Designed miniproteins, single chains. Designs and how they scored, part 93

Each design is a single chain, and the fold is of that chain. pLDDT is the mean over its residues in the fold that is shown.

## One batch from the design tools (miniprotein)

Design m3438
Fold by ESMFold2-Fast:
Structure m3438 (fold): chain A 70 residues (1-70)
Amino acid sequence: SAEAQEYTLKGFEYLKQGKYEEAIEYFRKALALDPSNLVALAGLRLAEELKKGASVDPATLEKLEKQARA
């Protein structure tokens, strides 16, 4: 749905800002609307790992965001 896509994109915006709790909230909102959204699920898992102190390559984040926009 358009709402699930908007929540997914908002999640990636918060991820780019280092706001991992807010990113997690928005990815969960996207998954509540569309449980089969693999991009939102990947974003949620990434946000949880980053909150624990992991790091992400910027190119990987960009590729996931592009998939969310498609």
Scores: mean pLDDT 84

Design m3439
Fold by ESMFold2-Fast:
Structure m3439 (fold): chain A 86 residues (1-86)
Amino acid sequence: MAEELAEAAERAAREGERAIEEVRRDERLSEEARERVVELLREAIRLAEEAARAARRGDVEKAKELLRRAAELVAEAARVIEEALA
């Protein structure tokens, strides 16, 4: 489980990096919305990286908490995009 959590967290961080590149290139988003989404995704990436390190050290509880917080930030970023494109 700890190893699987670390791999999931590392994957989430890489997906976040790709998402930032996509958001930066999305001309449909205002500059303000783009900056807000990038800020949220950067925070989510940082938490996912911390979760991967915690999981690799065997701290499964901390890794799960950090991943939950990262998921909340990703959900908020998605909401910002949805509202901006409405």
Scores: mean pLDDT 86

Design m3440
Fold by ESMFold2-Fast:
Structure m3440 (fold): chain A 92 residues (1-92)
Amino acid sequence: MKTYTATFTAKSIEEAIEKAVEAIRQGLEKGYDRVNVGVTVEEENLLLGVTAKSADPEAVREAMRRAYELAKKEGRPATVEIGDVRAVATPL
């Protein structure tokens, strides 16, 4: 399995999600089987990780948003899976 990996920093959760959606689209368009994205969210002091085998932007947005909300509520790492998308939010 050929994996594309991208890491970056975003100011907000909204910026982080959109950057991840774009990185996943680009990696899959280049012929990778899987895209792994790590984003540090400055305003939340939180790491968002997402792994996707499909470029469904709504699944990526929903998984990342739910993982973020759950991690914020529980104060600990949270994982959400939607189809071929797995998102993990980790408080730093």
Scores: mean pLDDT 84

Design m3441
Fold by ESMFold2-Fast:
Structure m3441 (fold): chain A 75 residues (1-75)
Amino acid sequence: ALAYLDKAIEAAKAGDFETAIRYLSLAGKELAARGLLSPELKELAQKAIEALKAGDAETAIEYARKLKELVEKLL
């Protein structure tokens, strides 16, 4: 999950929003498979994806960083 979140943040910084959305989705699927996808983490992932779809890289990176910080506390 952490590796996918790092790749998503890098892609968003590069302006590759499609790749960023794919890595956020992969991180979410891995967290769900481990039983770690809480409603709070799901909401942060959804907000990051919505920001990327709107072309707002700055907001997307902020939500992705918050998601990563919470995931690090669970591992």
Scores: mean pLDDT 81

Design m3442
Fold by ESMFold2-Fast:
Structure m3442 (fold): chain A 60 residues (1-60)
Amino acid sequence: SKVEILQEVEGVDEALARKIVAFLEAVPDADDTQIRTALHGLGVSDELTEKIIEAIKKHF
């Protein structure tokens, strides 16, 4: 599942993965800037944010 794929990223737990998937389902056309802004709002570090974006681009 998309949640399980995101959990493969070091630092992403199930709760964060579920929030990311919910955001992407609500905003299916979200660009990198919108994803960064959403993750920053969730308290995610800049380094972890870039790793999450790479995982999204590879698997979603």
Scores: mean pLDDT 83

Design m3443
Fold by ESMFold2-Fast:
Structure m3443 (fold): chain A 74 residues (1-74)
Amino acid sequence: MKVVTVTYSPAPGVAGRIGIIAAKHGGRVLSGDSATNTVVAEVPEDQADAFVEAVRKLAEDLGITATVEVRDPP
């Protein structure tokens, strides 16, 4: 598994959409923080790149910015 932190521009429903994308890539949401507009998800290592690209596409489709950080689980 990889842990992916997504920080996005303030917009309604983005956290929920990221959760759906994580589930589609065999992952799950670990935490979310609406105060910082951040979602942390875990995804399989072989799905991490596809998940990041799907999140970037979501940001483009919504006209927002998203910063993605990928790390190993602690």
Scores: mean pLDDT 81

Design m3444
Fold by ESMFold2-Fast:
Structure m3444 (fold): chain A 60 residues (1-60)
Amino acid sequence: MEAEEHLKKGLEALKKGDYETAYEHFDKAIKIYEEQGDFESAMEAAVKVLEMAVKKVVDK
């Protein structure tokens, strides 16, 4: 519930190029998923963060 809200806000911020806001929301989503024991969803969010970080570094 809350984790999904943060995941959606992170994806929307990423689409707008707001990487700082995207990081904050993905980090919160990962923490909530981990607290719920949903490690698969936490890992999916973490992969999105890694993909974003790689694109940001390569596209500089």
Scores: mean pLDDT 76

Design m3445
Fold by ESMFold2-Fast:
Structure m3445 (fold): chain A 70 residues (1-70)
Amino acid sequence: MEEVRRRRAARAALTPEQRQEILKLSNEASDKLIEIFKEYRENGDKEKAVEKTAEISKEYQKKLDEILAA
């Protein structure tokens, strides 16, 4: 709970540049997830969809942490 409150407070204190970078990162992650979903709809390969989704989530979290640390 305290960790979530600190993250929300940090987001409120973000610079306009940091907010734009987070928005851009979120849009890029969303686009990648849409492509994975399209591939899954066509081939039904759940294992590949899960693997690719996990990779995107890991990359997103790493980049988000870098933006918040700057």
Scores: mean pLDDT 75

Design m3446
Fold by ESMFold2-Fast:
Structure m3446 (fold): chain A 75 residues (1-75)
Amino acid sequence: DKELEERALKLLEEMDELIRRLPDMDPEEATRRFEELAKELEELIEKLEDEKVKRELTARLVGLKIAFIGALLDK
């Protein structure tokens, strides 16, 4: 479970980095990469047994999805 949590945190960091680098990236490529990372993170969250950790990670994922869409639309 802690190993899954660590992997989920790394995916969240990668998604955050991608959002920060979005101005220097092709929007279609950035969207594809973001969707791949989001899918992998969602699959990891489903495997977690700690319901509190699941809710916290899901909330962070939703926040990053909103931030990514906002960054794309601001372009």
Scores: mean pLDDT 83

Design m3447
Fold by ESMFold2-Fast:
Structure m3447 (fold): chain A 59 residues (1-59)
Amino acid sequence: SEEIEKLQKEIEELVKRISEIIRKAIARGYFTEEEQKEIAELNKKITELLKKAMELLRS
């Protein structure tokens, strides 16, 4: 469905952002406090979107 496709797209964009943060941190050799916090917040958003997608798939 269109709603599920939109949720998948949003999840993919958040995952891509996490990957970019990790890539930069590895190149630099450390994670900043700000990056750690951002990754935690992005993971929270992904979890919420996944829950929403699961509810739509059950309906």
Scores: mean pLDDT 86

Design m3448
Fold by ESMFold2-Fast:
Structure m3448 (fold): chain A 94 residues (1-94)
Amino acid sequence: SEIEKMVKELKETHGLDEETVEKVRKILEALDKELRERLFELLLSMEKEEAKTLINELYYLIFGKKASKEEIEEFLERRERSLELRREVEAALA
């Protein structure tokens, strides 16, 4: 399963606990292929605690608030921009 391979890689990369692993599995199963691939690459590029925070936020948005696909896409785009801005600031201060 593609999702099982993604979950395994995230677990191995970040050392995720079983609760977080189960949350990310459910998130990946709920998303279409394009959003799933975007989320997977974003999570791999993040530090462990940022990845865990994003997983918990998405779990709540999808399963708690039942957010639309558009709301989920907008949330991910905002997170991607925030991460890019941080990298630009860190590079400028280096």
Scores: mean pLDDT 85

Design m3449
Fold by ESMFold2-Fast:
Structure m3449 (fold): chain A 79 residues (1-79)
Amino acid sequence: MEEARRALERGKEALNAGDYDTAVKYYERAIELGREYGDWRTVGEAYLGLSFIYHLQGELKKAKEYHLEGVRNLSKTVK
């Protein structure tokens, strides 16, 4: 859980710095670790980060697919 969240935070930092390659790697790591720990909130947020990066790169179909995966994973989190 903590490792997945740390990967997510590093992805956000890279995204804010405009380092999209590094942001993608950390978001993918956050998804991997989040799935292992059942941290669906981190998985969902990481997919939304990937969606945003691909939207900025003009990959609109891929961006939409990642956005839907983000929403689906966030929907698994109980309030």
Scores: mean pLDDT 83

Design m3450
Fold by ESMFold2-Fast:
Structure m3450 (fold): chain A 98 residues (1-98)
Amino acid sequence: TIRLPGGVLPVERVDDVAEALERFRKEFPDVKITGVLGAGSAEDAVRLASTLPGVSAVFRYKNTYVLVEGDRSIHPDDLREGLRLLEEGAERVYARVA
């Protein structure tokens, strides 16, 4: 079980976020997840990522960008590209952006 240390998500989405994070943990077991933050825009997501020790994954939930903190960081340029893909309808971006 992972806590949400920052950002506010509706209670009904907390379980969905937890399920997505459990799947992420299975695919990337070496990544230590330390927290989850919500951002209201792609620009705010980039700003938050630059202040965190590392952002290992990004998801979009309707109007919210969810940042997963971890020991492995997405490069800022890859994060911006990933946020564009999420805006265009991709479901999630991990530390290694395609």
Scores: mean pLDDT 62

Design m3451
Fold by ESMFold2-Fast:
Structure m3451 (fold): chain A 74 residues (1-74)
Amino acid sequence: GSSLSQKINDATAENYKKVTETANEVAEKGLKSGDFEGELKKYEEEGKKQTPEEAQLAKQAVKRAREILEKKLK
């Protein structure tokens, strides 16, 4: 069985993994299309339509995707 602390740690790690994986996917789509701002905006807007938690995850993924794009454009 999982303790409450373990569940919180697992959820945090899973959210970080989802943010990172999603950010990489959005960044790759932006690089292929040449419209990173459009891809970032689309993902953030779709997240806002779900739950506050999904909106927060989308915001974090967009921030991470911008960092990845800036690094890959160099």
Scores: mean pLDDT 72

Design m3452
Fold by ESMFold2-Fast:
Structure m3452 (fold): chain A 68 residues (1-68)
Amino acid sequence: SISSLPLETQRLIAELLLENPAATAREILDALRKRGHRVSLAAVSTAVREIRTRGLGVVPQGERIPPP
């Protein structure tokens, strides 16, 4: 789960998702590694899922969103 990652890593993932909501787990992983964070793609994928579930979005989960 996301709680298994350092708080600094969790915060950076959240900041990256706020800047680029469409960012992939791979892109976030590459950004974290450039900043010296030693994490796996699986851990980043889990963290991204958890952060999205916590609602970084402008609208609540389940609210009307226009299709792409």
Scores: mean pLDDT 69

Design m3453
Fold by ESMFold2-Fast:
Structure m3453 (fold): chain A 79 residues (1-79)
Amino acid sequence: MKVDEEELQKEIDVAMVRMALSVEKLKYLREGVDEEVVEEAFRRALELGERLIVEEGASVKDAIEAALRAMREAIAEAE
């Protein structure tokens, strides 16, 4: 198998974004935010984080910060 170091790093970075968003999802659910709102916000935020890492070469830190911000914004917009 051809192991590309850049590809492996992107896979790890995406997994880290997913982990950060999963922790935030649990926090919002614990605080009583509607499950459907949280799940939609999580989905949008994960898609943004994956795009930033895979397509735009963003750092894992920047991708996590942007994804968490997008999740918070989506939840706030839904009320």
Scores: mean pLDDT 81

Design m3454
Fold by ESMFold2-Fast:
Structure m3454 (fold): chain A 100 residues (1-100)
Amino acid sequence: METVVTELHVEVEGNRARVRLKVKGSMTAPELANKLVEVFLKEDPRVKRASYRVVSPDEVEIDLEFERPMTAEEAAQLVIRALKEKLGAKVEGKITVTDR
C-alpha cells in the first residue's frame, strides 16, 4: 500500500507557510510530516525553520519559515515535489493554495 495525500492546503503570509495534509496508506500523517520536515531542514536551503503539529492520525499541520518571501504557488510546488520525489507519496484529491 502506498502513501497518498488526499487533501493539501497551503496558506502563505510573507516568508511563512502553513500546510495542512490529510494522508492515507502505508505512512501515518505524523510519520509523513516528520520525514517531510527532516527533508526540508537537511536538504532545502530555502527553508529556515520547519515544524509540525498532529491534528489526528490522518491529518497534520506543518509550519514552514523560508529565508525569503514566497507565493502560495511556490510553497505548494516545493511541498508537492518533496512529497513525490523525496518521500514517494502520491498527491491526489483536493489542493487549495491561498496567499495572505
Scores: mean pLDDT 84

Design m3455
Fold by ESMFold2-Fast:
Structure m3455 (fold): chain A 102 residues (1-102)
Amino acid sequence: DAAKEAIEEAAEAAKSLAEDLYRRSKNEETKKLAEEARRKAEEALEAARRGDLEKAAEYAVEALRKAAEALKLYGEEQGKPEEGRAAAEALLDRAEAVRAAA
């Protein structure tokens, strides 16, 4: 199922990014958003395994949005706010694609 694969790939990407941001950031707000993104990504993968693609897409979208917020803050932390915003916008575009796939 192409939709299931796209949702699972998006959720795995959000989870990996969230785990990376949690390890690298020194900012508690960024870490909190990263942890929330990781949890939502895990919920998306669990829903996909159960065949609940509507819930899987919903959770994957939430994970990508929280990861985008964390990435934006991380960019500010690193003195690269423009790069952080651009990367966050790419994640939000992916969230829209996941929503369309559901």
Scores: mean pLDDT 87

Design m3457
Fold by ESMFold2-Fast:
Structure m3457 (fold): chain A 81 residues (1-81)
Amino acid sequence: SMADLQQDVDSLRAALPGDEEIAKNIGKLPKSEAAAYITAIHLRYVAAEWAASQGVPGAQEVADRLREIAKKAEENYEKAL
């Protein structure tokens, strides 16, 4: 439902500062945890993009930030390999 999508977007938005911190330090995590986080952040991005496609207010802003976080996490993970 739209209300469920709005709640999901609000939860994703609230998690963004923590996600940015993890992405910055992802190379310091055990490899399995880093890989799991990268998978999780991509799934969150897909969820936010879906909500944006359904017209949820603010969802595109959340999706764009998650895309930036995912890119940063992947770059930092690759540098740590």
Scores: mean pLDDT 88

Design m3458
Fold by ESMFold2-Fast:
Parts: sequence; C-alpha cells; structure tokens
Structure m3458 (fold): chain A 91 residues (1-91)
Amino acid sequence: MGERLKSLSEEERKNYLRRIAVALARAILDGHPDAASLTPEQARELVKENLDRIAKTVEALTGDPEFAEEVKKIIEENLDSIVAEARAPPA
C-alpha cells in the first residue's frame, strides 16, 4: 500500500483515496435502516459522525494509521461530493 501511494501523482493519490472514501461512506450509509430516506444534510452528518470509525476500520485493515488519516481528511474536505457519489446506485 505505502509503496504504491508514494509513487502516485498528487491527482492520482487523491483519486485513489476518494475511491476508498466513497466505498467506506457507502458502507456507513448502507448500515443505516433508513439510509434511502435521509436528506442530503442528514447523510453528510451521519458520515461525518462516523469519520473516527472509518479511520479505525482502515487502520485495522491496512495497519497504516497515516493512510487512515488521509482517508478521513479526503472525506472531510470533499464531504458533499463523496456522500452524493456513495448514495448513487452501484454501476
């Protein structure tokens, strides 16, 4: 993981982190019984409230707390677009 991330351009790294962030946001939303009926604001608040849980999940899976914090940061900086993409029907 770390080796590949170090070789990515800034733009490629952001795209990769965004993909992971969207998948994790989707998992949080899918865990909510009324996910489909949430307003966009409520969906954003739910993901934001679970940022620490997302970071812990990434750290547990990767053993990389720095990568976990990068995922959290990408979600915080791009919350609106990540939540919108996570709520889109799977392709």
Scores: mean pLDDT 75

Design m3459
Fold by ESMFold2-Fast:
Structure m3459 (fold): chain A 57 residues (1-57)
Amino acid sequence: RKELEEQLKKAEEELKRAREELERAREEGASVEVIVGAELRVIGEELTIELLKKQLA
């Protein structure tokens, strides 16, 4: 349980970083492939957080 809470905190921090990377890529006018890659990272972290929250419930 304690380990799952720690993993959730880390996943939330990774999600924050992934969102910042996505915003930076969009602002810099990165290629569609780079932007899509960043969007997929955000989605992956969101799914990880949802799964961890479900396990903690």
Scores: mean pLDDT 81

Design m3460
Fold by ESMFold2-Fast:
Order: structure tokens, then C-alpha cells, then sequence
Structure m3460 (fold): chain A 64 residues (1-64)
């Protein structure tokens, strides 16, 4: 998966999180997205970014 593809996924998941009513779940998702950004842009860890995004996506799916 490319770095650009991971960046697009971060944006998509952030937009999907706006549909969630539970503020605690939204905060957890935002935390995971921030971790994905840090892993990708600061550490160069695309695998860590991918894992954080997969966990965020799971939380979004469970909340919607």
C-alpha cells in the first residue's frame, strides 16, 4: 500500500467519524488517526500506520 493511499484512507476515516454520536468512540478514532499520521509522516512506518487505520476502521464499522 502506498503512502499516498494511506493518506487518503486517513481522510476518509476522519470524514466517516463525523457520523458517530458517541464522543468517546470519536475520541478513540481520532487518537488512532493521529497515531497513523505520526507513524507514516514522522517515523516512516507504513505498517504501523496501516495497523492503526485498520483498528480505526473497525471502530467506525462497529459504531455505525
Amino acid sequence: MSSEELRERITELLEKSEGIEDSKTVARIIGLLLRAVADLEIEGDSEGAKEALEEAEKLIEEAL
Scores: mean pLDDT 80

Design m3462
Fold by ESMFold2-Fast:
Structure m3462 (fold): chain A 62 residues (1-62)
Amino acid sequence: MEEERVLEQGYEEAVAAAKAGDNAGAIQALRDAVLSVHPEASDDEVTDLIERVTNRREAERG
């Protein structure tokens, strides 16, 4: 429950940053959200989770 909420908030922050033209900030917001939920996650695991979140949101937006 708490994990999904943190990831959703991170995605919303990333979308806001991307709309402002801050792509680096958008990626950082997603990474920070994943690491706050899974602090032991490897770079590969963080990337996989970011891809899953972005793909899900893209499908919902569609």
Scores: mean pLDDT 72

Design m3463
Fold by ESMFold2-Fast:
Parts: C-alpha cells; sequence; structure tokens
Structure m3463 (fold): chain A 60 residues (1-60)
C-alpha cells in the first residue's frame, strides 16, 4: 500500500541517517570508545526496527 511504502521509505531514511552518524562517530572515537559507540548504534538500530514494525502493524 502507499502507506506501507511511505513507512518503508521513512525507515530506510532513518537507518541511513543512523549509519552516517555511526560512521562519523566511529571515525572520531578513540579505540577504547569504539565498543560503546557500536553498542549505542546497535541499540538505536534495534529501537528503530521495533518502532518500524509497530507502525507497519498499525497501518494494516
Amino acid sequence: SAAEAALEAAYAAEIAALGAEYNERLAKAAPEEKPAVRAEFLARARAAYDAHQARLAEAR
């Protein structure tokens, strides 16, 4: 549906933005900071995925 297509596009944009932020932070992070940066990215990516699935369920 058009609503699902819009939600997929929004999610793709959100993940792309998170990935860009992660890459920038990782490039600037000291070696000892990198595990925390990765953990934060994974947690935010998981939260974005869960939110996306909830929005898809509501659109149906």
Scores: mean pLDDT 87

Design m3464
Fold by ESMFold2-Fast:
Structure m3464 (fold): chain A 68 residues (1-68)
Amino acid sequence: MEKADELFEQAKKAYDNGDYERAIKLAEEAVKLLQEEFEKNPTNQEIRDKLLEAYALLSEARKKLLEK
């Protein structure tokens, strides 16, 4: 499994467990690796889809931290 995929799965588990700070950190690491892959092959739809999912998780985790 690719390192980015592993980090994304760990981020999802952290989010499901309510650990939003950990989910953000892991999702940011996954985004960084996926961005590097995207720069190498910007026409790859699979990388684009994974990057979109990682950004969505990051956004959701950030929203949860802003809850009162």
Scores: mean pLDDT 80

Design m3465
Fold by ESMFold2-Fast:
Structure m3465 (fold): chain A 64 residues (1-64)
Amino acid sequence: VEELKKKLIESTDPEEIYRLAVELGRAGVSDEEINDIINELAEKGKTLEQLQAFLRGYREGRAA
Protein backbone atom coordinates (compact mmCIF):
# COMPACT_ATOMS: atom_id res chain seq x y z
CA VAL A 1 0.00 0.00 0.00
CA GLU A 2 2.74 2.51 0.93
CA GLU A 3 4.61 1.72 -2.31
CA LEU A 4 1.42 2.29 -4.34
CA LYS A 5 0.87 5.62 -2.54
CA LYS A 6 4.39 6.76 -3.44
CA LYS A 7 3.89 5.87 -7.11
CA LEU A 8 0.51 7.66 -7.14
CA ILE A 9 2.10 10.84 -5.75
CA GLU A 10 4.95 10.68 -8.31
CA SER A 11 2.81 9.79 -11.36
CA THR A 12 1.38 12.47 -13.66
CA ASP A 13 -0.14 10.02 -16.19
CA PRO A 14 -3.91 9.45 -15.61
CA GLU A 15 -3.60 5.97 -17.16
CA GLU A 16 -0.87 4.96 -14.68
CA ILE A 17 -2.82 6.53 -11.80
CA TYR A 18 -5.89 4.50 -12.83
CA ARG A 19 -3.85 1.26 -12.87
CA LEU A 20 -2.28 1.94 -9.44
CA ALA A 21 -5.71 2.82 -7.98
CA VAL A 22 -7.13 -0.49 -9.27
CA GLU A 23 -4.41 -2.27 -7.26
CA LEU A 24 -5.38 -0.29 -4.12
CA GLY A 25 -9.03 -1.28 -4.58
CA ARG A 26 -8.11 -4.95 -5.04
CA ALA A 27 -6.01 -4.77 -1.87
CA GLY A 28 -9.16 -3.78 0.05
CA VAL A 29 -7.94 -0.40 1.26
CA SER A 30 -10.62 1.23 3.46
CA ASP A 31 -12.77 4.20 2.40
CA GLU A 32 -11.19 6.23 5.24
CA GLU A 33 -7.68 5.52 3.95
CA ILE A 34 -8.76 6.30 0.37
CA ASN A 35 -10.17 9.66 1.52
CA ASP A 36 -6.79 10.44 3.11
CA ILE A 37 -4.99 9.49 -0.12
CA ILE A 38 -7.34 11.60 -2.29
CA ASN A 39 -6.83 14.60 0.02
CA GLU A 40 -3.04 14.14 -0.19
CA LEU A 41 -3.14 13.90 -4.01
CA ALA A 42 -5.25 17.08 -4.19
CA GLU A 43 -2.80 18.86 -1.83
CA LYS A 44 0.04 17.78 -4.17
CA GLY A 45 -1.73 19.54 -7.06
CA LYS A 46 -3.10 16.59 -9.03
CA THR A 47 -5.46 17.67 -11.85
CA LEU A 48 -9.18 16.86 -11.95
CA GLU A 49 -8.47 14.28 -14.68
CA GLN A 50 -5.85 12.58 -12.49
CA LEU A 51 -8.17 12.53 -9.47
CA GLN A 52 -11.02 11.14 -11.60
CA ALA A 53 -8.70 8.40 -12.92
CA PHE A 54 -7.80 7.54 -9.31
CA LEU A 55 -11.44 7.30 -8.19
CA ARG A 56 -12.43 5.26 -11.26
CA GLY A 57 -9.53 2.85 -10.70
CA TYR A 58 -10.30 2.41 -7.01
CA ARG A 59 -13.98 1.75 -7.81
CA GLU A 60 -13.08 -0.90 -10.42
CA GLY A 61 -10.58 -2.62 -8.10
CA ARG A 62 -13.00 -2.57 -5.16
CA ALA A 63 -15.78 -4.09 -7.32
CA ALA A 64 -13.58 -7.06 -8.28
Scores: mean pLDDT 80

Design m3466
Fold by ESMFold2-Fast:
Structure m3466 (fold): chain A 60 residues (1-60)
Amino acid sequence: MPSAEEVRERAREVALKATDVDPEKANQVFREVVKSFEAIRAGDLEKGLEYVKKAEEIIK
């Protein structure tokens, strides 16, 4: 299972990259990042990582 720190760092990195994309994609990335932090607070680290991966796909 991924660590909460790993999921948080990846979410932060993808959010920073989103500042360099169009506003519509940036909004989609931020939505998935918010969901990842909500999953971490609920104790679901695997689901948190899934949301981070979705955000990374949007800006790749």
Scores: mean pLDDT 79

Design m3467
Fold by ESMFold2-Fast:
Structure m3467 (fold): chain A 60 residues (1-60)
Amino acid sequence: TVTFTATLENIEQAIGAVLRAIGDLPEATVTLTGNTVTVTVPDDPALVAKARAFVEELQA
């Protein structure tokens, strides 16, 4: 498995990110701790690329 994390400015943004991740990354395990969203995907290059792009968009 490959894990990515993104820390958002507030919990409302983090909840929004979790809901978006569930829709965009159905193969992923998504967890929320405070303002930090953790996305874990199988070690599949396509899923890893999707998760990386998703987390990079959250950090932009």
Scores: mean pLDDT 81

Design m3468
Fold by ESMFold2-Fast:
Structure m3468 (fold): chain A 70 residues (1-70)
Amino acid sequence: MSKEEILKKIEELGQKAVDAIENGDYDEALKLLEEMRKLVEELSKLDPETAEILKLILEEAEKAIEKKKK
């Protein structure tokens, strides 16, 4: 998978995660973040700098969702 394909998939999953959060479906949002994390791991083999930035964004999003779920 190319770097561009990985980034596009992360963007698409991110939009779905936002929609899930807005609908109060935190379990679906967490599942989508997990899928994005797997793509970020693949991206880290091609572009570790961009992957590190995305990893931090996903960690913050995951913490925010978990806090709302509790």
Scores: mean pLDDT 81

Design m3469
Fold by ESMFold2-Fast:
Structure m3469 (fold): chain A 116 residues (1-116)
Amino acid sequence: AAAQLKISAALIAALTSALAAAAKAVTTNAAAKAAVAAFTTATKALIAAAKALVDAGKAAAAKAALDAAAAMLNALSSAINQVKSGAASDAAFAAAVAALLAAASAALAAANAAIK
């Protein structure tokens, strides 16, 4: 239990740093930047909810929220790299970020329900 909570705290710090780096890496059009900004806000809220779950001792719910945030950040980093390499269009990137925003919103709702 204590070891898992320590790992979760380290993951929260790493995910917060990765989110800030991903946001700075976006140089696409205004719509794509707006989509990343909305995703950043939702994922930041999810990380905060995961921290509240860690503080409440709800290790399983905290792990689920952090695993979801990590998976979404990895997908965002991949999508940003595809746009930078020219492998993906701005429209495809915006669609991918919209799907990640929906996933972040669902994960946040689950985390908030677990806090109660």
Scores: mean pLDDT 70

Design m3470
Fold by ESMFold2-Fast:
Structure m3470 (fold): chain A 56 residues (1-56)
Amino acid sequence: NTPEQDRIDVAAAKAAAKVFKETGADITDPQQLDESVQKAAEAARKAMEEERRRIA
């Protein structure tokens, strides 16, 4: 990958991890897990777009 793509990937991973930390979701509850995964995915997508804009 390019250095730019690596930065985007790292930003996405950090955003997802932060959502899980802040949510404190009970991973044994399928609904809470699903909602946390959905929120983490949206946060990662937003972080990728923001980092892409900074790099471009």
Scores: mean pLDDT 74

Design m3471
Fold by ESMFold2-Fast:
Structure m3471 (fold): chain A 74 residues (1-74)
Amino acid sequence: MREEELARAREELRSRTEDEEAVERAMELLERALDLFAEAERAKAAGDEERAEALVKQALELVAEAARIVEEAQ
């Protein structure tokens, strides 16, 4: 479930940095990434493989940016 994944991610980020603003910013990006992964699943179910692949790429870019924010905050 989305809430469980976000809660787990927030705990992991807090274990890496005590900068709560960086954690919250990273969580916003991770939440958007989860939305994009959900859209990708729906696109794939509809047979739109190209759209699904593009959405996964966008989600991974957001995950990478979230990781960068946390790394910079350390």
Scores: mean pLDDT 80

Design m3472
Fold by ESMFold2-Fast:
Structure m3472 (fold): chain A 61 residues (1-61)
Amino acid sequence: MQRQVDTMLDFLRSNPSLKDEADKIASLPTLEQQRQAIFKVAREHGDEVSQAGTALNSQRS
């Protein structure tokens, strides 16, 4: 869980247009909220983060 969120945030930060969104997500108080915010960004910016969003959505127990 934690490492996936960190990887997604790093990916978002590599895109200047999504840097501000990544910083907002990183400032959220819980990993649960960060994960949900990443899902939202992946949905709204499908072309930019569809690959990363798909990996997160795969959710392996």
Scores: mean pLDDT 67

Design m3473
Fold by ESMFold2-Fast:
Structure m3473 (fold): chain A 78 residues (1-78)
Amino acid sequence: SAERQAALAATAERAREMLAAGAPLEEVAIEAAAALAEMAARLAGTEEAREAARRAREAKTLEEAEEALRRALEAYLA
């Protein structure tokens, strides 16, 4: 719970900073997807989930971020 709350708070603060700086909504969505993938990887505790989270963080498009997030969530839900 504390781990999830800290991750959500950090993600919200980052999104707020990006929006205040005038970042496009798509860039904020990519950041949020990467943060969620990283949270899923921490909860799953597997190398596959960590690799997916790394790909989400390195994503240059929303489509890449969404695919990586899906992989991290699949690893968490397995």
Scores: mean pLDDT 82

